# Designs tried in a protein design run: designed miniproteins, single chains, continued (2). Part 75

Each design is a single chain, and the fold is of that chain. pLDDT is the mean over its residues in the fold that is shown.

## One batch from the design tools (miniprotein)

Design m6749
Fold by ESMFold2-Fast:
Structure m6749 (fold): chain A 55 residues (1-55)
Amino acid sequence: HMSKEEIEKKLKEVEKNLERARAVYEASTDPVIRRVAEHEIKKLEEEYKKLKEEL
């Protein structure tokens, strides 16, 4: 089981990754890149929600 500090650190990491993935999705016109970014966003959003439930 992760400590509160570890969970907060992971939340910060996921938030940064999510911002980056969203930026790629918004900026890209390539359908392959957008599909990959969309998948990453969905995965990161689920991870974020799960970690936040642990707090």
Scores: mean pLDDT 83

Design m6750
Fold by ESMFold2-Fast:
Structure m6750 (fold): chain A 77 residues (1-77)
Amino acid sequence: KKLEELVKRAKENLARYDEAVAAGQVTDETSREAARGLVILEASKADDETIDKMLEQARAAGLEPIVEAVEEVKKVK
């Protein structure tokens, strides 16, 4: 999928999380999607060197969902 579509979904998930916080209806699922969305937005703004560092750090920390999110951005960028 194209980077623009990935970023759009990330922004929508973050907006949904913000609304859930305002309504007092935060769930584990909305929190996980918000965290993934933040990583996608940061990686989408980053240059290739920064993306590679993010992947290295996420792998070293054993954060598999973050590794997957960063790799998804790298694949479409």
Scores: mean pLDDT 78

Design m6752
Fold by ESMFold2-Fast:
Structure m6752 (fold): chain A 96 residues (1-96)
Amino acid sequence: MLSEEEFEREVLATIAYIVAAIHKIDAERSTDPELAEKHRKLAELSKQAAEAIDRGDYETAAELFEQAAKMAEEIGDVSTAKLFRRLAEEARRLAA
């Protein structure tokens, strides 16, 4: 059985990988080259954050999620920005 902390780590990493996959698809489907590039960067930041969580580097994961939130705000995706801010808060909680 996973501990509560191990379960929270797995959930956080899984969400980050799913978000990365979604933005990779959005980048591939976008007809706007600038928007496609921003979605590609969001996918990369989310993937790097998930990989940081997998290796126990929660502080780096939180910083990467905050960078992703700012980029989501720049493209007007307020819901994605709020999600990334929440993921950053959860990563910092695990670092404590």
Scores: mean pLDDT 84

Design m6753
Fold by ESMFold2-Fast:
Structure m6753 (fold): chain A 57 residues (1-57)
Amino acid sequence: PLIKPLKSKASKEVLKKAYELRLAGKSLEEIRDELVNKDGVSEEEAEEAVKALQLME
């Protein structure tokens, strides 16, 4: 769409999900793909969540 949705707090939900997947032993790449394909998260947002996880380690 021409109008991008609000960035809002979606990244917090995505971060929580990504962190849980990380604890389950998923690789960062698998986490990104799962967020996009299962949760319908935008690829860009999933990538940001993965980067945040990497920095928090």
Scores: mean pLDDT 70

Design m6754
Fold by ESMFold2-Fast:
Structure m6754 (fold): chain A 66 residues (1-66)
Amino acid sequence: SSMDQQRAALIAMAEALRATAERRGDAEAVELSDKAIALAQQGDLDGAIRALNAAMERLREAEKAR
């Protein structure tokens, strides 16, 4: 279903962000990525999107500070 595809995509993206956050030593971004995975698995797609966006924003701000 469309929802199953969206959930799978959100989990995959959050897992990729988590790996990046771990490599950079960013514990907050790791926590936000883990939250996105958990919310997506629970079927809270809106919550997962918010957590994923927060993780992406944190990593983007770190990149801009270079």
Scores: mean pLDDT 85

Design m6755
Fold by ESMFold2-Fast:
Structure m6755 (fold): chain A 80 residues (1-80)
Amino acid sequence: STTEQMKKKRIENLHIQLAELGQSYEELLKKAADLRTEYEKAGPKNENLIQSAKMAEEDGKRKEEQMRKLTEEIEKLVKE
């Protein structure tokens, strides 16, 4: 049915979004690790590096939350 086809396409689209977010999240984790290394070398009073590292960690948490919500939406669609 059209409804089943639309649901299947929505699930497929959500899986694509989840995969893209996962790739972005992996990149962000690498950048956060690099920033932490720079912070460690520059010393604990480098406010720019501290702020950049905090922003990267916050972005990571936001991406985790988005991935969780997409996963929940997929589960709801699969359950009908």
Scores: mean pLDDT 78

Design m6756
Fold by ESMFold2-Fast:
Structure m6756 (fold): chain A 116 residues (1-116)
Amino acid sequence: MEAEIERLRELVRAMLAAQAGGPRGAVLVTSEEGRLEALIELGYLPHLGRLAVSRLPGDDAEAEIEELRDEEGIERAKAEMLALLDNEKVLTPEEKAAARATIDQAVEYGLALLRA
């Protein structure tokens, strides 16, 4: 348990450090009171050669990383992130549009990598 948690933290640190590889989308998940619940990121991981989703809880350093191996996985991750963004009450319509654009760019990059 403890060793696995530290390994996941190490992977998140490595992922955040290796951000030179392409476009990246992000969504903040907040409560109605404005409390940060999570940060969800969609981005290319150079060491894996593919796109991944990282969920970083707002009150914990522990993160969940999901490698996106196929087009179905990428489309599912896109739909989930867009649904979270659409249900967010803190962001303005303009901020939501900008966030959608970054998610779309990350998805297109990931799909291009799978097709190459």
Scores: mean pLDDT 67

Design m6757
Fold by ESMFold2-Fast:
Structure m6757 (fold): chain A 55 residues (1-55)
Amino acid sequence: SAVDESVQRSQDIVNFENMTPEQLRQLALAYRAGYEDTGAPGSLRLADRFEEAAR
């Protein structure tokens, strides 16, 4: 459900401080793929944020 997806996104955001750059890049790819499937702008914003954090 949309609620479950929102909960997962919140978990990814709060936990990213403990992630390696490689893990952050993998998350960015996953959320970008989610944007391609759903068109949800929030997924694209998260993908961009994780890519930026991995630099």
Scores: mean pLDDT 71

Design m6758
Fold by ESMFold2-Fast:
Structure m6758 (fold): chain A 56 residues (1-56)
Amino acid sequence: DIESLAAAALAAVRAGDRETWLKLLEQVFKKSLGLSDEEAREFAERAVRAIEAHLA
């Protein structure tokens, strides 16, 4: 699941800023799902926003 991958990436880069784990999520989505650069970026942005909303 995309959300599961996003959660794992967030845990790994928690100490960094939002740009750091956003870029990590892009790479994870590209490797795991074979997405294009544009698709990976869009998915990463949505995943970051969703996780931030849940974490508050």
Scores: mean pLDDT 70

Design m6759
Fold by ESMFold2-Fast:
Structure m6759 (fold): chain A 103 residues (1-103)
Amino acid sequence: MVVMNPKELEVKVGEKVELKEVTDEDVGNQIDWFKQKPGEEPVLLIYNANVRAPGVPERFKGYGEGKNYVLVIENAQLEDEAVYYAYSHKQNDMASSTLKVYE
């Protein structure tokens, strides 16, 4: 089981975003983060908890180990408005958070 907090977040352009995932089992580094906009295919952002996928902006960073993981978005942009998913391969489970960006 995986849980993401906050489940919904609204931020201004330029603010730092932190999405926190907690697992009920130690999953090591087996956490992948995805971004999905309405009508679009999910895009891989971070894999193995902290490796940025090719083509993903440097403002996206992943941290964490064991049971606690964080996706950080430095200097949020309007295009970062999306649903974000954290997926645990070990648990075959997923949690989500909805990010809104304004200004």
Scores: mean pLDDT 84

Design m6760
Fold by ESMFold2-Fast:
Structure m6760 (fold): chain A 89 residues (1-89)
Amino acid sequence: SAAAEAARLYAQGLLAASAGDYETAVAHFEKALALDPNPSAELLHNLGTAYFKAGDYEKAIEYYEKALELDPENEITKEKLEEAKKKLE
């Protein structure tokens, strides 16, 4: 199923991120997102972090903001959003 494939890709993205391969993590998370009509705040947060670690601060901001639309009170995501914004100053 598309849901099972999305979950598999998300898991592979997490493994790539833990290995420091943030470009591969981004690719897997983006594919997971494309297959998931109702992505979790956690997936969006992790995609934002993978973009941040890859040096794409504009994309990191985009996905942290999307994560906060689903989970507006998440203090960790708020802190990471502010870190990403400071990188563009």
Scores: mean pLDDT 91

Design m6761
Fold by ESMFold2-Fast:
Structure m6761 (fold): chain A 99 residues (1-99)
Amino acid sequence: GAKEAAILAGAGAGLALAGAAVAKKYGAAEAAAAGAKAAAEGAKAAGEAGGEEAREGAERAEEYAKKAEEAAKEGDAEKAAEYAEKAAEAADEAARAAA
């Protein structure tokens, strides 16, 4: 239900923040991209369970996850981490809107 979807979105946000931290500390841009993708997938579940606000949060999380992936392909760990953090924020917004 909506509560389970909100938990998945929150877990995804946590993974995005962890990936961003790894990218900042070790330069592993791929960790930020993977975390951002997890945030987007969790946010999508919240968007499907929730209303328009949750769907908007899910769409923003997906956009930031794509940008994190692009930054990782360019080898820009700082940029990938920035987008992963934004994906986490969007996923948390989707989680709150779905709960």
Scores: mean pLDDT 86

Design m6762
Fold by ESMFold2-Fast:
Structure m6762 (fold): chain A 107 residues (1-107)
Amino acid sequence: GEETRELVRQLGDALAETARTFPPDEVEKTVRIFVRTVERLASPEDAARIRELGEKAVEAHRNGDRDKAAEYMREIGELAAEALKDVPPDEITQALVEAYRELKREE
């Protein structure tokens, strides 16, 4: 409904701003967190789509095309919001925290 559409818009805008504001390594970390969260809570198929869009976003950013990177990141936000729309907020928060911790341990 309206609430889901607004959430999708807000998440997409936030991820697009991340691509414009932060360096490529932070964009890549953000993508990896969302991939792991969606893989855990939604589906491997949705996670694979986010991964593909994320690779395109990072590549565009590294090539100096921040607007194109922002467009891909917006698509990631919209896809993640749709994939997670029926998941309880507490479970989303826990999965995001765990994904962040796992990535920090792999660095």
Scores: mean pLDDT 81

Design m6763
Fold by ESMFold2-Fast:
Structure m6763 (fold): chain A 63 residues (1-63)
Amino acid sequence: VALSPEEAKEALKKLQSLEIDNETLLEILRLRAEGLSNAEIAKRLGVDVGSINSVEKSVKEFL
């Protein structure tokens, strides 16, 4: 299940307020908050789209 841009913005805000300094995770959430698709994020970060989908699923479970 893909993370919506609104969910990504809320997750980014929550993780930043908790001082979570996982740069890759924060970058994924920033790009998703900007409205980029998982495929576009995967291309920009040089990873496969399945990795982005896994991260988004974990973030949704955390929210």
Scores: mean pLDDT 74

Design m6764
Fold by ESMFold2-Fast:
Structure m6764 (fold): chain A 61 residues (1-61)
Amino acid sequence: SHEEVLKAVREAPDADAAAEILRQAGLPAITSYTTPDGVDRPATKEHYLKLVENHRLLDEM
């Protein structure tokens, strides 16, 4: 379930572990994001948590 994935990502030690959890769950992992200043930055655990939360909300609709 998305709740189990969310918990696993939250407990992951780093962004690489979080990305692997997302891949195992069949969810798309992002590699980077663009901040409001137009600079690309590497994806963090917080970005993966938001991605799982977004998919959970869509699944409940």
Scores: mean pLDDT 69

Design m6765
Fold by ESMFold2-Fast:
Structure m6765 (fold): chain A 75 residues (1-75)
Amino acid sequence: MTASDVAAGLRERAAGGPASPPLVRLIEELKSRGFSEAEAVSAITHAVGELAREGRLDETTLEQLLERSLEIAKE
C-alpha cells in the first residue's frame, strides 16, 4: 500500500463513495493524535497533492504519508 492507494481513496470519497481502508487507517491515526476528521482529511489531501506534484505517489509508503500529513496538520 502506497500514497497512490490513498489518492485513489480520496477521489472515490469525493465522488460520494466509501472511504478506502488505507484512507480510513490514516484518518483514524491522525484522530488518535488529536486532530479532527476534517483536519485529518485536509492534511492527507495536501500531503497527497505535494507527493503527486513531486511524482512520488508510487514510491511513498503509508507510514511516510502519515508522517508528512502530521507535519502539515501541525502547521
Scores: mean pLDDT 80

Design m6766
Fold by ESMFold2-Fast:
Parts: C-alpha cells; structure tokens; sequence
Structure m6766 (fold): chain A 99 residues (1-99)
C-alpha cells in the first residue's frame, strides 16, 4: 500500500540518520580523546562499520520500497535495524570502558 511504502521510507530515513550520528560521534571521540586503548579503538571501529552497513541496507530498503517491492524492503530494513542496534551496543561498551 502507499501508506506502507511511506512508512518504510520514513523508517529507512530514521535508521540512516541514527547511524550517521553514531559514525560522527565515534569518529569525534576517537579524534578528541587522548590515549584510547586498542580495545576501545577497535570497538569504535566495529561500531562505525556496523553503522555504515546499516546505512547501506536502509538505502536499499528505501529504493525497494519506491519500486513497490515492500516485502524485500521490510526484510532489508529489519536487517538494517539489527545492525544499528549492534552498533549502538558496541559504541556504549567503548564509552563504558573509557570511564
């Protein structure tokens, strides 16, 4: 439906926005915090990688939704959300280890 198509596109935009913020914050923290341990740096890098993958999948989901392939769009979006959540978990773990 047109309503489902719009909702999928909005959800995809939300995932991309949240992941982009995560990437920006992780890069800022890597740049501005002195003497980060290798473990913490690795967690930020893994979070960035997961956020980048979430953006790619959400972008594909938005494209599929525009094409009317709603089932495949939902599948890609659900995967993007899972990667976003994992990226946030790793980012938070890095932040906790720096305290």
Amino acid sequence: SEEEKRRLQLEAETVRAMAAIGISLAKLYKKNKPNLSEEVKKLYDEAISLFEQAIELATQASRLAKEGNLDEARRYLDQAVELLKKGIELFNKADELEK
Scores: mean pLDDT 89

Design m6767
Fold by ESMFold2-Fast:
Structure m6767 (fold): chain A 74 residues (1-74)
Amino acid sequence: MKKIPISEEEAEEILEAIRDLIRKGEEARAAGDLSTAASYLAAAAILAVAAELEGVDEEKVEEARELLREAMRS
C-alpha cells in the first residue's frame, strides 16, 4: 500500500531541491562542465522518482520533470 502522503511542507522542500538541482545542472552545462551538469541532472531525475513514490502531487512532479526535459534539450 502507498504511504500516507507527505506534508505540504516536505513536498515543497523536495520540489525546491529538484528545481535547485536542475538550475545547477544548467549553470554547469553553460560553463562547459558536462560531468557536473550530468551529475546534477541525474540527481534531479532520481529525486523526481523519489517524490512520486512519496506521493507528492503528480502535477507538481510533472512540472519539475518538464523543467528537467527542457534542461536536457538545451
Scores: mean pLDDT 77

Design m6768
Fold by ESMFold2-Fast:
Structure m6768 (fold): chain A 80 residues (1-80)
Amino acid sequence: LKEEALKHLIEAARAAVQAGNVKAATYFGKAILSLLDGNYDEAIKYAKKALEIAEQDGVTEAVRHLKKAIEYLEEYKKKK
């Protein structure tokens, strides 16, 4: 779950960069660092901020990966 969430966050970041959407880059970085630090609430918060930006900018592939990352993070939090 943690590894799956990280994989989807990285793929979302890759998709956003490929689309030229660098506005979300800071939130992707914060979400990934929070996840690595074990702060799942903060990781979910920043992933949702990145999702909001990706949705507004129409980066469909980033939106898809961010939704999956958030699902894995919330699932992992429920088991803690």
Scores: mean pLDDT 77

Design m6769
Fold by ESMFold2-Fast:
Structure m6769 (fold): chain A 89 residues (1-89)
Amino acid sequence: MVSLEDLLRGIGLILRAIGLLFDLDLIEKKGEKSEEVIKKVEEIIEEAEELREEAEELIEKGVPLAERALELAEEVIERAKKLLEELKK
C-alpha cells in the first residue's frame, strides 16, 4: 500500500525536475558561456542524478507518478549533458 507521504514525494520529484528543466531553458536562452554557467549546469546534472535515484526507489515501492519523475529526471540529465558539451567547446 502506497502512503500519502510517498505520493507527495513522487509529486515533489516531478516539481523539482520541472524546475531544473526551467533553469536549463533560462541558461540556453541567455546564451552565456562562462565557468560559472558550466558549474551551474554541472550542479543541475548532480541534482537530477539524485532525483533519478529517488525516483527509482519510489518505483520499487509502487508509488504512482514515480515513473514520470524518473522520465523527467533522465530528460534533465540528457539535456544538461548536451548543454555542458556545447559550453565546453
Scores: mean pLDDT 84

Design m6770
Fold by ESMFold2-Fast:
Structure m6770 (fold): chain A 81 residues (1-81)
Amino acid sequence: MSRAVETLKKVLEAYKAGDKSTLRLMQPILTEIKQLMQQGLSIQEALDAAMGPDSPKPAVFSLDALPDEEAVKILEEIVNG
């Protein structure tokens, strides 16, 4: 499992603890993952394509950022498999 999943798990845990700022910073990446899933990729394939295994750079930025509820749902799907 890629390092990205562990990072996103921490983002989800921070959000549940009341820190919503980290989730907001991740919304463009989560939006890209959602778009890739709509193109027929699995959640793991979309994560790998958007963030890449061990990729230090962020995914392609999107102006169509997800609402917090949708972003959290995608995070939960990624971390729970």
Scores: mean pLDDT 67

Design m6771
Fold by ESMFold2-Fast:
Structure m6771 (fold): chain A 61 residues (1-61)
Amino acid sequence: TVSELIDEALALGEQGVKAAKAGDYETAIALYERAAELFREAGAPSLAEEARKKIEELRAQ
């Protein structure tokens, strides 16, 4: 359901934060990409855009 997609995307986002803090930017980017996809499928475009901003910040490092 939509709620399950959002919960899954949030869990991936948390894993992305942990990966980024560990300096594993490739893993963090992949996790945020998956989270953005799930937010988009859930009809939450603002949350998908936040995930995309995280990806762009990490790509700049």
Scores: mean pLDDT 85

Design m6772
Fold by ESMFold2-Fast:
Structure m6772 (fold): chain A 67 residues (1-67)
Amino acid sequence: GEMEREIEEAARRVAEELERHTGRPLSPEERREIRETIRWLVEEHGLTPEEAARLVLEGRLAAHERE
């Protein structure tokens, strides 16, 4: 449905931003993890796909900055 499309689009944008920031492609497993985390935040915590995407992106970028 619409929600699944919005989650998939949000996950794709997070992956693209991470690839741009890190300079490496993400694996299919990393892309799946991002999508599942966004879905969990939307369905269990009532966030919008955009809000969930922002949290996932910020968390993963913060982890990368510490590397």
Scores: mean pLDDT 83

Design m6773
Fold by ESMFold2-Fast:
Structure m6773 (fold): chain A 70 residues (1-70)
Amino acid sequence: MDEEQFRAVQQVMSLIQQAQELFQQGDYQGALQLLEQARQLVEQSPLPESVKASLLATIDAQQQQVQAAQ
């Protein structure tokens, strides 16, 4: 990956991690907001399709977990 792709992956992973922390703290709205930001970043980033698919699958699983807990 080039520097731009690497930075994008790091930012997405950071947002997912922060969303997980908010979810554990009971901040469901904050968690969903960060997961939406992560999704937008994946969609806008010049990442390989396989990488996008993996990140989006992780985001989808996390969003479903947060929604089920409300």
Scores: mean pLDDT 83

Design m6774
Fold by ESMFold2-Fast:
Structure m6774 (fold): chain A 86 residues (1-86)
Amino acid sequence: ALTPRPLSPEERQRIETLVEEAKKLIDEADKLLKENPSQEAERKLFGAQMLLLTAQVLYWAGRADDAIRDLEAAIETLKEVIEELK
């Protein structure tokens, strides 16, 4: 059966913290992209948004390690986008 395993409170808090971080960085990157349009930055932002969506699906499926990995990758990409647009 494809039943998600129960996540520990630590895993849940970590994932929720990373999701909040990623959402804040997406908002900052979107604001900067509106001020300084860049096709390369837009593509990276889209990729990071897709990683966030995938991570939320993985979180729902109880795949904590995979969700954390994708969130960390999204956050790293978003920080690069923000640095490029400054």
Scores: mean pLDDT 83

Design m6775
Fold by ESMFold2-Fast:
Structure m6775 (fold): chain A 64 residues (1-64)
Amino acid sequence: MAREAAERAGEAFERAVEAALAGRDEEAAALLDEAVRHAAVASPELAAALASARAGLEAAAARA
């Protein structure tokens, strides 16, 4: 379960990055939320790291 949750979190995170780079910010935010949910099942530490990455990505997207 934990490894599968981490894998799903990784897949959602990759899709979120691709969406953000394509300018689909709302889709990227939704995918990052999904990644954090899966990460929370695997590890609270991983979920915190992804939440931090989400905030950074949104800030970068807003500036670009």
Scores: mean pLDDT 74

Design m6776
Fold by ESMFold2-Fast:
Structure m6776 (fold): chain A 59 residues (1-59)
Amino acid sequence: GVEKARELAEKGLEALEKKDYDKAIEYLKKALEAAENDPALKESLERLLKKVLKEKEES
């Protein structure tokens, strides 16, 4: 549910802060799966995942 998606997104952001892009991508993908019933949260997570992928390419 939404709570699980938020928890996973937070773990993804923690991984991003540590520049662990692979772990950040993994957590954000799991958060997207948990957010299946919330289109607004899903869209926000997709934008965040795109940003992380760009940062990985530039680092």
Scores: mean pLDDT 81

Design m6777
Fold by ESMFold2-Fast:
Structure m6777 (fold): chain A 61 residues (1-61)
Amino acid sequence: MPAMSSEEVARVVGRVIRLIGDEIDGKISKAELYRKMAEIYREAGDDDLAEKYLKKAKELE
């Protein structure tokens, strides 16, 4: 069952958009982007998405 409220979804989306901007600007790597996304999802209580993005980060060198 989805555990995220509309407010939590909006917060997560906002944080992810900022991280994508940082990656495009060259401030962080794509691996760092995925690691930070994993942390955002973990803080939001979505452990499944956190694990998926952490795995994606590990697959990137």
Scores: mean pLDDT 76

Design m6779
Fold by ESMFold2-Fast:
Structure m6779 (fold): chain A 70 residues (1-70)
Amino acid sequence: MSAEELAREAIRIAEEALRLAEEVGDKELQKSARNVIKAAEYALETGDLTVAKVALKEAREVLERAKELL
């Protein structure tokens, strides 16, 4: 999987996490999701595979945390 593919997937997951965080009203989780989106966008622009992998992992973690609060 390319850095671009990983970064795009991270953005998609983090945007879903942000939506759920907004539904539960968790401001810190919303901030975490936005930070992951920024990191994934950076990885998409630079092609940094390591940053893309980290952003995808963090996106999944934020999404799972948001789901646990529902």
Scores: mean pLDDT 86

Design m6780
Fold by ESMFold2-Fast:
Structure m6780 (fold): chain A 60 residues (1-60)
Amino acid sequence: MVVVLETDKPIPGDNSPELPGVLKSMGVPIEVRRLSADEALKLAEELRAQGKEVLLVTLP
């Protein structure tokens, strides 16, 4: 399962906003969470430390 962290501000290492939709269309199970940029960065570090796959996305 891929965890997608969506923010309203640009963050380091952010991916295309289209990428989560592409992964979902390919049958990849995703979990989406909307957070502030600071909360998303902290949670991404914690989840990656647990061996989870995380995508950071900036919303338009």
Scores: mean pLDDT 78

Design m6781
Fold by ESMFold2-Fast:
Formats: C-alpha cells, sequence, structure tokens
Structure m6781 (fold): chain A 60 residues (1-60)
C-alpha cells in the first residue's frame, strides 16, 4: 500500500510537469488540469495519513 501510494504520487508529479508544458500552448486547459491535480494530491495526502496509521496498527 505504501509503495502504491508513492507510485501514484510520482505519477501525479509527472502529470504536473506535463501540465506545465501544456501551459505554454494552452494556459486555460493547463489551469483546469492543475486544479484537478491539486484535488487529487489532497486526496492522496489523506490516503497517506491513513496508510501510516494502518501500518502503525498492523506493525504488531
Amino acid sequence: LEELVEKIEERLKEMEEKLKELAKVSPTIARVGEHELEELKRALEEAKKDEEFARKVLSE
């Protein structure tokens, strides 16, 4: 699970970089994508906190 969360976070960062490139061609579309990405990052941060808690509980 922790590895999965990390992998998803890396994918989100890659998408963020692609959106920055897209901003040079279409800033409007890039801005919409950035907003969507921010929401996904917030959800992932919550999932990471849940995973850390679960790992702590399951560690014994």
Scores: mean pLDDT 71

Design m6782
Fold by ESMFold2-Fast:
Formats: structure tokens, C-alpha cells, sequence
Structure m6782 (fold): chain A 99 residues (1-99)
């Protein structure tokens, strides 16, 4: 509820969605964070950070294959994103361990 007020005061829908997603991620509300990061990538599909955070939310939810896809998308936009590379490796390792 309080985080929604921040979104309503921000004229940049992409940035607002990212900030609200980050807020829910910090609260451990990964399913809610996911919804806002999905809105962020829909608003700006070329935002590498939005794909990175979407992947992090999937990773926290144990959705390793979806996390891998999101991190690969982030790297297709920004190949030098060191955070996306590290999280991609983590998601790949967790997927292999879940077999």
C-alpha cells in the first residue's frame, strides 16, 4: 500500500515499476516484486536492469529456468553486466542441483 504511493507520484512508469519491485524484493515479497518487474520489462523491454531484477525475483522463488531466461535477456541488452553474469551462473548451478 505505502509503496504504491511512490509509483503514483512518479511520472516515469518504467522507473516507478522498478522502484516498487525493488521495495517488495527488499521485504522478501518475491511474488509481488516479480509482478512489478514484469510491468517494468513490459514498459521498457530494452532495460537490462529490469530484466536483471526480474531474474533475481525468479531466482528467489526457485524458478531457475525463468531466472536463466531473464538473465540471458539482460546480457543480450548489456553484455558487460557483471551482476547478470554472476546471477546467471548461480541460477544455472541451482537448476543442476535441483535435478
Amino acid sequence: EEAKKIVEEDPDFGLANMLLGAYYLSQGKYEEALKWFEKAVKADPNNADAWLYLGIAYLKLGEYEKAIEAFQKALSIDPNNERAKKYLEEAQKKLEEAR
Scores: mean pLDDT 80

Design m6783
Fold by ESMFold2-Fast:
Structure m6783 (fold): chain A 90 residues (1-90)
Amino acid sequence: MLSLEEIQKIADEFIAEAKKTKSEEELLELVKRTFDKLKAEEPEISDEVQEQFLKNARGLLAQGFSPEFVASVVMTGMMTLVLRIRREKA
């Protein structure tokens, strides 16, 4: 189970890495890598959930939203999911 400190660290690292991405493809790869890290610690996070987040990120980018905005939306959703899983295990 991820601690609150570990969750905050993952969120901070995601935003820092997102600021360094140079393409939509790099942002989507970062989202995938971050989910792979979360799935290693929280096996209740399914491949279907990861695929849905990637689909949503691609959809927002296709609508013309900035990579920074899309990164913020994805980060908020990922953290909400992890905090929900943590709460239900408590």
Scores: mean pLDDT 80

Design m6784
Fold by ESMFold2-Fast:
Structure m6784 (fold): chain A 87 residues (1-87)
Amino acid sequence: MQTSTREFDGVEFEVAGRRYEMTRATLTTTVDPATGQREIRLVGEAKDGRRVELKTTINADGTVEVEARVFDAEGNLLAERRETYKL
C-alpha cells in the first residue's frame, strides 16, 4: 500500500448544493497494489470552523464511490452526500 499527502490553502467545495470555503485542506491518496483500488481523502477546515471530509474510492473495475460530510465547529453533522458512478 502506498500513501501520498498534500496540503492546500483557500480551497472551495460544494456539498449538497452549498459552497464551503476551506482555509486549510489535506489530501491523502492511498493505492492498494494488490487490488488496484485507490482511495482519495480530503479533510479541510472552513474559516468559520466548519469541517469538510470528502472520500473517493476508485475500484479496479472502474466503479467510483464518493462520500462527503460537513460538520460544524462543535462536530455536529450539517450535510452528507453519497454517490456511486461507473467510469
Scores: mean pLDDT 76

